# Designed miniproteins, single chains: the designs that were tried, part 75

Each design is a single chain, and the fold is of that chain. pLDDT is the mean over its residues in the fold that is shown.

## One batch from the design tools (miniprotein)

Design m2599
Fold by ESMFold2-Fast:
Structure m2599 (fold): chain A 97 residues (1-97)
Amino acid sequence: MVDTAQQAIQNGQAGVFQRSMVQIARQRRVDDFVTLGRQAISTGDDRIIRGVAVAIVEAGRLGIRSDDMIRIARQIIQVTDNPDVISVARRAIRLLS
């Protein structure tokens, strides 16, 4: 999954990246999630960044509480001007708080 997520970032495959990040979150691989989330943010691609925010929402729905994931969601809000991406990231913070 980590290798799949990394390749999806490199190839701009937003859907593949989102699915991989959801699985990484479900497996509670928080360190891998944070590393890939930071790489996603560094691309500046709102479609890729949105996948991180969606995966954090899914983590919250599963009862996963992670300060590291909350920090990533807050960073997304600071770096994007896309209202849809900001909305998803705000939802992620509410679910994990």
Scores: mean pLDDT 86

Design m2600
Fold by ESMFold2-Fast:
Structure m2600 (fold): chain A 64 residues (1-64)
Amino acid sequence: EVIVGRATADIYINTDPPLYIKKGDIVEITFSGDEATVKNLATGEEVVVSKTTALAILKDLEVL
């Protein structure tokens, strides 16, 4: 499942490497089992997080 949304707030994901999302950035979340790939389309940067973390991020997105 793939969800695309616009960030409604600045989001910092404390991963290695860290992912920074600014309010207004378009973000793509791709779910795969118990994980999700979160990609900031403005920067091209992506991280893999748990499904629980991705669902928390989704609350700060306006789904397109």
Scores: mean pLDDT 83

Design m2601
Fold by ESMFold2-Fast:
Structure m2601 (fold): chain A 70 residues (1-70)
Amino acid sequence: LPSVEEVLAQIRRAAEAMLAAGLPADTVERLINDAGQSAAQRYRDAGKEEESQALLAGVDALTAEFRARA
């Protein structure tokens, strides 16, 4: 698995690309949440509970940031 920072950077890149493509903020927020939940589950399946929780916290922060940009 990549680091939490790498996963959050990948989610951010996807969210920025969607905004650049003119997709609505609600769609971008849904992407961040869906990608974050999938990645958190992968950390849990690998026995990395601390990384899973750190990723979910980072996803919440990203979601709030992109919501504020709308």
Scores: mean pLDDT 84

Design m2602
Fold by ESMFold2-Fast:
Structure m2602 (fold): chain A 73 residues (1-73)
Amino acid sequence: VVVGSPEEVLELAEKTGDEDLEYHAVLALATAAFAKLDKSAKVGETLAVLNSSSGTSRIIKTEEGIIIEYTPK
């Protein structure tokens, strides 16, 4: 399981060459960008769940910002 900001997870994916993790991190960055425009989301709320053949990501709003939780299959 990988947990962090979308930016931190993208950096990890780029350093490790993990294309599947990079895909999830990029989608989490897009979700975070839309969430900045939509102020209806609450702290603790799951903004998106992204399912792929490689794994599942949850995109969550926290007090410190938006995080991604990636669980590989």
Scores: mean pLDDT 79

Design m2603
Fold by ESMFold2-Fast:
Structure m2603 (fold): chain A 75 residues (1-75)
Amino acid sequence: MGGLARYFESLGHYGPAATSLEVMGDQAYSQGDYQTASTLYDRSSILYERGGNLDRSQSMRQKSLDARALAEQAA
């Protein structure tokens, strides 16, 4: 989890870091791992915001909240 994303973040490449977390979150979500998906989307949202992509940041924040709600219902 996240080593590559941290590497891109350290170089100021927030977009690639955010995108890698979004893809990992989508994979976790498709596998029913909503708790992991929520965490990955939340981190992706923060990195998109730092990169200036506010629309994607808001989208990832919403996906994080939706995944968290599903995790709480599925537990």
Scores: mean pLDDT 78

Design m2604
Fold by ESMFold2-Fast:
Structure m2604 (fold): chain A 68 residues (1-68)
Amino acid sequence: SDEEIEKQAEAFVAWARAHPEQAIAYLRREAATGSHPAEMAAIAAALEAGDWARLRALLVALQRRNRA
């Protein structure tokens, strides 16, 4: 559901705020080896820029696209 997608995105944002280096490393690895390289690269760039609103929006958009 949209509520579950938003809750999961918020949980990731909270984790990324607490562990930014680990979160950046994770997203960069997913951009290199995962099934959504362009989307993961954009998410990593938003986090590196400290753009929390964009980070959250991109996470929600990716999850909705995948219907997860």
Scores: mean pLDDT 82

Design m2605
Fold by ESMFold2-Fast:
Structure m2605 (fold): chain A 86 residues (1-86)
Amino acid sequence: MSAPGEIVADDGSVAPGTLTASGDTLTFGGRNMPPNVKVGDEAEIVLPDGTRAKGRVVAKNGDTVTVEAEGLPSEVADGARAYVKS
């Protein structure tokens, strides 16, 4: 399942992209991924319904970032955001 989503870096930079959910992992692929987002950074996932989940960046490959977060619902709605702390 793929939906529009955003990564928001600690400096306020925003990278819009496609969100793909698979179990407890979310993969964000898009343009202009902030260079200060890195593996090991803490993340907070915020869904459009206000649901929040704590996570961490577990992979980064260019403009693709993978976040692992426990307690995510099986269905991720459009407009999910990951707030990454560097």
Scores: mean pLDDT 72

Design m2606
Fold by ESMFold2-Fast:
Structure m2606 (fold): chain A 85 residues (1-85)
Amino acid sequence: NAEPYIKKYVESSQLSQETFEELKAIIEKLKVEPLDTAAIESQLDEATIIKVNNWMDSLEVPQELHDLLRTAILLHEKKEKEKKE
């Protein structure tokens, strides 16, 4: 269950309840339709990737959930960048 780790991220990063619900929805979609993480990373800047990796290192995420949660956060960062452009 990824929910406790999403909650830790949202609380530590001072993000909204809406972001928590969005990340939960992304994770559920990724379980059914996996995305290419490398393709998502290619559309983000290096600073964003480093930020996400540093955040993932700060969490005690089980290996089985690590890739799923990381991909969801990277996808959320990509969507937020698109909204600001």
Scores: mean pLDDT 76

Design m2607
Fold by ESMFold2-Fast:
Structure m2607 (fold): chain A 68 residues (1-68)
Amino acid sequence: DKEKAIELLEKAIEYLEKSPLPKEVKEQIIKVFEEAKAKIKAGEMSPKEALELANRKAQEILDAARKA
């Protein structure tokens, strides 16, 4: 369900904006989620694939920031 996946990504972005994470980390993860939304809307990727890819990339960004 495209609409539901887009809503989940939008809520995740709102959560990130309110989180105590460093600004640069937030901006990188928000960009990943916005790109996932765009791909779902364009029909370039299924909602499931877009969510899985976005979650993986977000986790990699968080792990990299933690290792600093």
Scores: mean pLDDT 80

Design m2608
Fold by ESMFold2-Fast:
Structure m2608 (fold): chain A 60 residues (1-60)
Amino acid sequence: HMEERYRQFLEDFKLALEMAKTKEQAEKTLNVFIDVAKKYGFPDEFIEELKKEGERLLEK
């Protein structure tokens, strides 16, 4: 199934968040990746996972 695409997307997402210098920039990055995932037609469960992962990374 689309497991490889999901993993690659998550890796790109985490790298982008790591490059963010501020919480505001990280939140903007999170929103952009969520929008892209929706355009790709990823399931709601995956989009929710992105949000949870981003929130976890934004905590620190």
Scores: mean pLDDT 77

Design m2609
Fold by ESMFold2-Fast:
Structure m2609 (fold): chain A 70 residues (1-70)
Amino acid sequence: SVDEAIERMREAAERGDYEGVSQAAADLLNALPPEQRDKVVPLVQEAIEATRRGDREKALEAIDKIREAV
């Protein structure tokens, strides 16, 4: 589900788990209708990039914005 994917992204980001964030993001995008993907894709990219850099605060901020967007 969308909520489960967002929760898994948050948990992975808290751990600095880049692969976990990427996998949960893929699950999220597959659960969303195409018209919502355009809105969410930039936030997903921000969360993945921030996690890759070790910027936990930015990753979690992006994930919070994803929750607000869906």
Scores: mean pLDDT 85

Design m2610
Fold by ESMFold2-Fast:
Structure m2610 (fold): chain A 104 residues (1-104)
Amino acid sequence: SPVERRAEIFLDSLIAMVRMYGWTLKKEFPEEAEEIDRYFDEMVKEIEEVRRNGATDEDIERLEKRGLELANSIKNPELSEAFKRLTKNTVETIRELRREVEAS
């Protein structure tokens, strides 16, 4: 459907935005570049899994849990907080997209 195609394009855009933010954070936190890469690589993999499986509650909850676990493992408190916010914003965005698809 047109709504399903729109959701797919939006998820691709979300992945691109997440990658761009990772690039920006590596400029601000160059000493944490490996931790930043690990977070974004794992988040992209989880988003792709969510998309592949049709955004199930289990997959969304796993994404949130994994993102928060990765954020909590980061020693830099500012970066840890940023990743917690990004994880929650990603989850909220996926849930909103699922509601739009279900309403169509």
Scores: mean pLDDT 80

Design m2611
Fold by ESMFold2-Fast:
Structure m2611 (fold): chain A 75 residues (1-75)
Amino acid sequence: SKEELRELARRLAERMLDRRLAANPDTPQELVDEARAKIDEIAEEVANNLEEVEEALKLERAPSEASALWQEVLA
């Protein structure tokens, strides 16, 4: 369901953000707060793209996936 996809996308977004923060502990707090605030919006957008969600599940650890999500949050 869309609800399940949204929740899954949210968990993926949070996981990717946590990995970015672990890799970049000097990330400004303002960017962290902004990223957190946008997670729900990004999760909803990702959930509307089933193919992207399925690909993200397959490659959830890939740096390219994390980088793309991080750039979207920072935009």
Scores: mean pLDDT 65

Design m2612
Fold by ESMFold2-Fast:
Structure m2612 (fold): chain A 87 residues (1-87)
Amino acid sequence: MKSIEEITNEAIEFIRKKLEEAKSLSADERLALLEETNEKLLEILNQLKARAKETGDWELFQREMNRLLKEAQRFNEEVLRLIAELE
């Protein structure tokens, strides 16, 4: 079973990969990517919560969740900007 840090690091790499993918997509494909990526991030947050419950390490969970949410915010802002620029 993966650690909280491993789950978070894999999630951040996933976000970075999706941001690079978004740069070469059309506007409608970018919107779909945004929706799919956020759905996957909710699944990952649930995995982090489940792991924290198992280990009892809620301080690590809070730290890593905050790190993941910052990367998710940056991803959402950049993809929305790319969509807006295609108007």
Scores: mean pLDDT 83

Design m2613
Fold by ESMFold2-Fast:
Structure m2613 (fold): chain A 70 residues (1-70)
Amino acid sequence: MEFTLTPEEARLLAQLLVDLGYISPEQAEELRRYLEENPVVTAEEVGEIAGISPELAEKLIRLAKRLLAR
């Protein structure tokens, strides 16, 4: 399933991955740059870059979107 991420959602997603211990801050910066250049992504693509499962990537993408939704 495709997700469109704003720059703020991409930044929050990368920070959540660091805070939860899934990736390093350096890996989070690489992921954030990728997401800023590729705003339409799949959970599989995020999972591959972050080294996490697609199911976990989808949950964190949805969480980032909910936290920034008004």
Scores: mean pLDDT 82

Design m2614
Fold by ESMFold2-Fast:
Structure m2614 (fold): chain A 78 residues (1-78)
Amino acid sequence: SMEELRREIAEIMREVMRAAGVPEEVIREALERFERLSENASPNEMIMAAMEVLASVPGVSAAQVTGVAIRAIGLLLD
């Protein structure tokens, strides 16, 4: 389901941001922004929204953003 996909992508984002040492307040703001950007989004648009949000978070590297995109694409192959 679209709601399940969004939740799974959000969990991947949370995991990556925590591993990068991002403060919990910043993680919360990033996930709220992702929720807003992805509300009426297709699966591909949700992945793009996740990448856009993570790329704006200090401490998250381009490699980590790419890693999240790859993991999220994997969810679409089920």
Scores: mean pLDDT 86

Design m2615
Fold by ESMFold2-Fast:
Structure m2615 (fold): chain A 71 residues (1-71)
Amino acid sequence: IKELIAEEVKRIFLSLGIDEETANRIAEEVSKAPLDKVPEKVKELLLKHGIPEDRANAVANSIKKLIEKLK
């Protein structure tokens, strides 16, 4: 489950123009977080990389729904 979430986060960051090495590091950081904290962590990382709050919220909400579906 954590591996699937980390891979999905990596894909999202790549689609937003973040390079593969940075996206790999972000996915690793996300994989270290408890599943319930992953959406919050993803939002924080997106904001840190200059993604607007509205977009960061939408991505975090998508990850939250994915985690809920996998439970």
Scores: mean pLDDT 78

Design m2616
Fold by ESMFold2-Fast:
Structure m2616 (fold): chain A 77 residues (1-77)
Amino acid sequence: MVSPEQLAAVYRRVRELAGGAETASLADVRAAALSVLDEPTAQRLLELVRRLAGGAETASFEQIGRALLELYLESHD
């Protein structure tokens, strides 16, 4: 199960890796996710972010936040 604290930690880490940019690369999202989540959960987050980004190499923080929310909801079904 993914905790709200883990989701907040991933979001903060993506922000740190992006260095104050308005978007984060999928590589930054992957690195942040793997620092907090196990491999299968991190991979699922990447799938959600990639889907919301429509195949772009970067995602907005709104898209990342939506992906984290979807991950939380599916882990609590």
Scores: mean pLDDT 84

Design m2617
Fold by ESMFold2-Fast:
Structure m2617 (fold): chain A 88 residues (1-88)
Amino acid sequence: MEEEERRRRAEEVLQKGELALKNLVDTIRSDAANGDLERAESGLEALKKVYDETVARARELDPEVAQRAQEVGDKYLKEAERILAEAR
């Protein structure tokens, strides 16, 4: 029971983290497209923070979900960095 609850909570952390990361990438893309590179850079810093916090929280609950959180975070981080590189 407790192990199942920890896994469920880890999955919730991953789901919320992924949604936050996706929304941050969408915001970075919009800011970069509008030429607001300062806001886009701030969005990248926020994305790195959400990535780190999501992985840390997931790791305390379930190491396998933490690994998936890291893979998801790496995907969105690379996309955000690509958007900023193309906008410069």
Scores: mean pLDDT 86

Design m2618
Fold by ESMFold2-Fast:
Structure m2618 (fold): chain A 119 residues (1-119)
Amino acid sequence: DVYAVQLNIVQSMTEGTKLLFLGTLQSPKRPEEALHAGALAQGAVELLKLGDYDSGYLLLEEAIRLVERDPSLLNEEVERYISEALKLLEDAGEHERVAKLRKALEASTDPRLQALAEV
């Protein structure tokens, strides 16, 4: 459930990270209505930079899930954030999580998502 995942992620954030994440949402009426792939991917990068690898991983996984369902959400900025977040997880030693996300990207029918798996 996308709503439950979004709510769980927000609850696990630090106050500063929550404000950053909510600040990227243009229409915050409901998590299921306001969530945007770019905001999720950016939030993942910021959480990972703060050392919150669990929350950062969950945001990145959700961002990838959204762009797999709707490839029109994938643009240069979203691709950059996904690539940066994958590198931050790899650099942190989260190799199993990175391998799982890369496998999901490789299984995508969109060649842009497949290319992100090769980084």
Scores: mean pLDDT 70

Design m2619
Fold by ESMFold2-Fast:
Structure m2619 (fold): chain A 79 residues (1-79)
Amino acid sequence: MEKAREEMKEILKETKEISKDEGVKELLEVLIENIDDENLTQSKLAKKLGVSQSTVSKRLKKIEELAKPIIEKRIEEKK
């Protein structure tokens, strides 16, 4: 369990480094800090960031697009 959390935290950090969008970087920072929060919802993220839920949803979609190649590379390295 600890190894999986560390791997996810590393993926989020790498995604933050390659991101050019400040709003995406802010959301990634909050996600990294709250990686162990089992109840981290879009509503909680919106409240923490002081933005609308629609803004969080758009930023999460951008994060998924940026993180997908990082995740795929890590899966390939495990084969």
Scores: mean pLDDT 77

Design m2620
Fold by ESMFold2-Fast:
Structure m2620 (fold): chain A 79 residues (1-79)
Amino acid sequence: SDLDVAVAGLQAFIAELQREAEEFRKKGALELAKVLEDIIAKAQAAIAAGTLDAFRALQEYLAAKSPEIAKLLEEYKKK
């Protein structure tokens, strides 16, 4: 049940990121859209694997990508 809750939460997160990536593409923020699309692919892979180790690897990936996303978002806001 804990795994089912985690998967449901991650599916909702993916749906939200898909909407955000589409909006960034429409606004010409292509690099930011691509980073979100890469995160979506990693999250879908973690769900497919369905293991705690896969979810931990996703968490580490997101932590490593956080500074890049922050920089791209600030550059987007300046335009």
Scores: mean pLDDT 82

Design m2621
Fold by ESMFold2-Fast:
Structure m2621 (fold): chain A 82 residues (1-82)
Amino acid sequence: NPSQQELELELADKVAKRAKEYEELKKAGKELTPEELRELQQKYGPKVVEAVEELKKKNPDLSDVNLSLYGIVLYDELLENK
């Protein structure tokens, strides 16, 4: 579906930007802890988990950490469409 591919490209660009921000935090020793990731997953709820799993299938090049950030970005996009 063309609309899905367009969204995929836009989200991939946002993920690349977020991934760079995360790499900078990681270099500073400020990477997200498992506790912080768990809190984010609880905050956004099961619908984001489902969306992240779907994005993982389409973007296997993304790391698990990048998938968490990707899920956050996707959740923000979903909230904007409400």
Scores: mean pLDDT 58

Design m2622
Fold by ESMFold2-Fast:
Structure m2622 (fold): chain A 81 residues (1-81)
Amino acid sequence: DPLQELVEHYLNLLGALDPNDPERFSQLGREIQQLRDNGDLPSLEALIARLQAEAARAEAILDRLHAEGNAEAMREVQANA
């Protein structure tokens, strides 16, 4: 299920930044299921687009943190040379 994969990817990104909240996973899963069961496709599509945008934002933050980590590692190498 592509939506299940998107939710898991998003939570993995959050877990890399901070420990994810298990209740948030349960709440998000219930919200998605209710939108599917109600046939509220526009709201479901909006939620999917929002999760994709939030995942991209989290990825950008992780990329920046990785770059900052590399800069710190480079400073440590230079200080010990």
Scores: mean pLDDT 67

Design m2623
Fold by ESMFold2-Fast:
Structure m2623 (fold): chain A 77 residues (1-77)
Amino acid sequence: HMSVVEKLRELIEKAETVDEAIEGLRQLRAESTDPAEQAVLDALIRWLEANPDADIDTVKEMLRAVVRHLEARRAAA
């Protein structure tokens, strides 16, 4: 079973559009059972839906920041 962090890294590599990023994040949200992961994923989906014209490279950097945040939380728990 791949972690949400591992799947998010895969999404960063594979997504070419904001719509692909949104769909990938929705799938990760459905698979997550951690309320903190769910909250972060929900916030990302909401922001991307509000900013559909966002540059995909900027979106990927934002997703990388989220990966670092989730990894830091796991290390601290």
Scores: mean pLDDT 80

Design m2624
Fold by ESMFold2-Fast:
Structure m2624 (fold): chain A 88 residues (1-88)
Amino acid sequence: SMEEEEKRRAGEGLAEQAARSAATLAKNGSNETAKKAIEDFAKLAKSMSMESGILTADRVAEAMKEIGDEETAKYAEKLRKELEKELK
């Protein structure tokens, strides 16, 4: 209960941080650097829980769509789908 709530809040915070970092890297650097950051954040989130990994990939995909980076958004959506398949 309290541990699950704390894990959930930590996961949500990590997902938001990942989204902001990936968006900044995509805008100011390369899609390649953004994709690597997305992989690193998703791996870290997955180490907390599979649900945190999925949440991180989903939030990043949404942020990429907002900035118009369709390539990196599709990459994050693919990663989310792969994690969802692993959960089942």
Scores: mean pLDDT 80

Design m2625
Fold by ESMFold2-Fast:
Structure m2625 (fold): chain A 70 residues (1-70)
Amino acid sequence: GRPVDEAEVKTALGLIYYAIGKLAEKRGDFEGAIESYEKAIQLFEESGTPEGRQLAEEAKKKLDEIKKKL
């Protein structure tokens, strides 16, 4: 099969969405932040790596904090 570092790609995309979520939160766009963090969590979990699992937990904590502000 073609070599694909799917886990690395998913982790990288998750980090991008996590950064977008943080930027949205700073702008007061809490709905956009929630959507971006949820996408980041999905990508981190799909990575199947220990790093992805840890990053997903961090993103979930951010999501919980924002939902409490709404």
Scores: mean pLDDT 82

Design m2626
Fold by ESMFold2-Fast:
Structure m2626 (fold): chain A 71 residues (1-71)
Amino acid sequence: KRVLSDEAIEALREAQRRAGLSQRELARRTGLSQSTVSNVLNGRGSIEQVIRVADALGISDAELGEILLTR
């Protein structure tokens, strides 16, 4: 439940909008399935999957860590 906060989900979705990448393109870039990418963008999935999607969107592990610490 607390793997990804609402603020973190919003940050990932905003990064996706800025990058102009679809869920399909994120799946291609990360090596994850499209359903896994969809789960991450909806706040579901493992922390490892979240990190991979964030990296593909240009969000550093350090920046993502700061976002994930926000309640």
Scores: mean pLDDT 74

Design m2627
Fold by ESMFold2-Fast:
Structure m2627 (fold): chain A 62 residues (1-62)
Amino acid sequence: TPEGERLKEAQEKLGKAYGIEGPIDGVWGPTERKLAEKLGLPVDGIPDEAALAALDEAAAKV
């Protein structure tokens, strides 16, 4: 699903930016929620395009 693809992309970017070790399975779990809260992203939702862009910018600084 497109939502699952966005979640996988967010998980990959979080792993790259913050060194998170976990499955890229499209499931938004407790670890991702804690990181989303710290980044100002939606905690109870799927990251939108703006949130993915913010993660991409964070990952680019690694």
Scores: mean pLDDT 65

Design m2628
Fold by ESMFold2-Fast:
Structure m2628 (fold): chain A 65 residues (1-65)
Amino acid sequence: PQVVVEELHVDSPLSGEEALRAAQEVGLARKKELDAEAAAIRAKDPSAEVTALVRVHVEGRVLAD
C-alpha cells in the first residue's frame, strides 16, 4: 500500500471563517488532482493500493504599508 501525501501552504489576507473556507476550497482542488494521480497509478497496477491526503496550512498576512 502506498500513500500520496502533500502539504499545501496558503497565505491569505482573510481571517476567521472566510480564511477557513478558502483553505478548504484550495485543499479540495489539490485533493482532486492527487486522486487523479492515484487513479493513474492504479490503472497501471490494479493491485496497487493508493490513498491521497492533503494538509492545508493557512497563515494570515498583515499588510503594513
Scores: mean pLDDT 64

Design m2629
Fold by ESMFold2-Fast:
Structure m2629 (fold): chain A 60 residues (1-60)
Amino acid sequence: SDAEKAAAGAEAAAKAGDSAAAGTSHWQYGRVNSPEAGRAGVAAGGAGDAAAAMKYAQQG
């Protein structure tokens, strides 16, 4: 149902946000010494997945 999809999307967005925050911390630390840490931050761009999940919760 739409309600089930919205609930699942909201939970996925919350988890994606938490992962993105952790990734950002590592990325900031690595910027002083490593482009690989920057790539990790881009990979943690699962913030984009959180946005997609929010669209599901909104029902577009």
Scores: mean pLDDT 48

Design m2630
Fold by ESMFold2-Fast:
Structure m2630 (fold): chain A 95 residues (1-95)
Amino acid sequence: LEKKAEEAAKKLLEEDRERALEITKKLGQEVLSIDLEKFRELLKKANEKEREGLKYQLLVLKYLIEELKDELDEEFVKKTLEKIEELLKLIEEVK
């Protein structure tokens, strides 16, 4: 899963770096707005495939932010990566 997410992020950056930057900013803002309690409730209802899909999306965004960190606001990078780690932790913990 992690390797697949990394390859997807690299492909986006190679095909259109400017578009990848805009997508990363938009998705990062969406991630920062996620309510942790609402996300926990979503995970309780999610099946294995849905959970894997959420994890994949978060990992793709994580790789994009790490690759684009020099082009992104430092505070945005830090907060978004922290939020992604928290969401990934919830996916592992909520059964």
Scores: mean pLDDT 84

Design m2631
Fold by ESMFold2-Fast:
Structure m2631 (fold): chain A 67 residues (1-67)
Amino acid sequence: SKDWRKPTEEDKKLEKYYLVSNPELLEKYLSSLPAARAEAERAKLEAFYNSLSPEEKAKLDAQIKAM
């Protein structure tokens, strides 16, 4: 079901970080996409990960471990 409450920027960061930090989930997600889109999404997720500060990564790691 569609939730009409919009995800926050922090929610979006957590979801992307969770996906990129979990190789099994990432490969499963990318395998669900057409090959060209999968390559583009992989590149976008790598760019996102590289844009995060060490402090943001530590905070996101703590949030994922709490899930």
Scores: mean pLDDT 76

Design m2632
Fold by ESMFold2-Fast:
Structure m2632 (fold): chain A 130 residues (1-130)
Amino acid sequence: IEEAIKTLEEAAKELREAAEHFQRAVDLMPPEMKDIREVAMQAASTARLGAKHAEEAREALKNGDIETARKHVEQLEKLSKELGENRDKLAEAAAKSTDPEVQAELNRAIEEMTRAIELIKKAKELVDKI
């Protein structure tokens, strides 16, 4: 239980940081990058929702509510799939960006998102053993 709580806390942190860096990238994007801006905005929104589910799963485990924790981890797994599907498109946009600040913020967000996806998988494995 303690390892699952810690893993969910780390996942929530990575998801919050990813959302912030996607938002910074969006704020730096010119209007011509509308399509990529929309994907980055969607990724930020998905990451924020994921952080909420990770936090709610963590609190449920602290209270001994394993059923509620499992439901939130299931939602978190679905959201991680959505983030993964957008990763290649966002990575290509970062590589093609002529703005080094946009490129840096997108690359940071992608790295944080990738770590979050790994932590979500670990959290599910740990919660499934309870």
Scores: mean pLDDT 84

Design m2633
Fold by ESMFold2-Fast:
Structure m2633 (fold): chain A 94 residues (1-94)
Amino acid sequence: MEAFFEEVEKENPEIADLVKALMEHIKSYIPDLPESLQEKLALALYGIYKLRLEGKEKEADEAEDLVSEAIEYLKKKEYEKAKKLLEEAIKIAE
């Protein structure tokens, strides 16, 4: 995760700061969030912000809806469902 944020900070420091802040907020109420899902969540959030910078608002909104649903499953510790939603969001952001 730290190496990911170092790379993103070089490309777009403002997005890196936003993703870091949002990840810390999410971890504050999902403290047992698995590392692999933290990485997928950060990647999905970064992708959404990049889509918005590119003016791809429809794709960004679709990916954001998937991430929001994934967060609800993470709160319920339904990690497999959350993982699938995060992977779908990442594919949209590609």
Scores: mean pLDDT 79

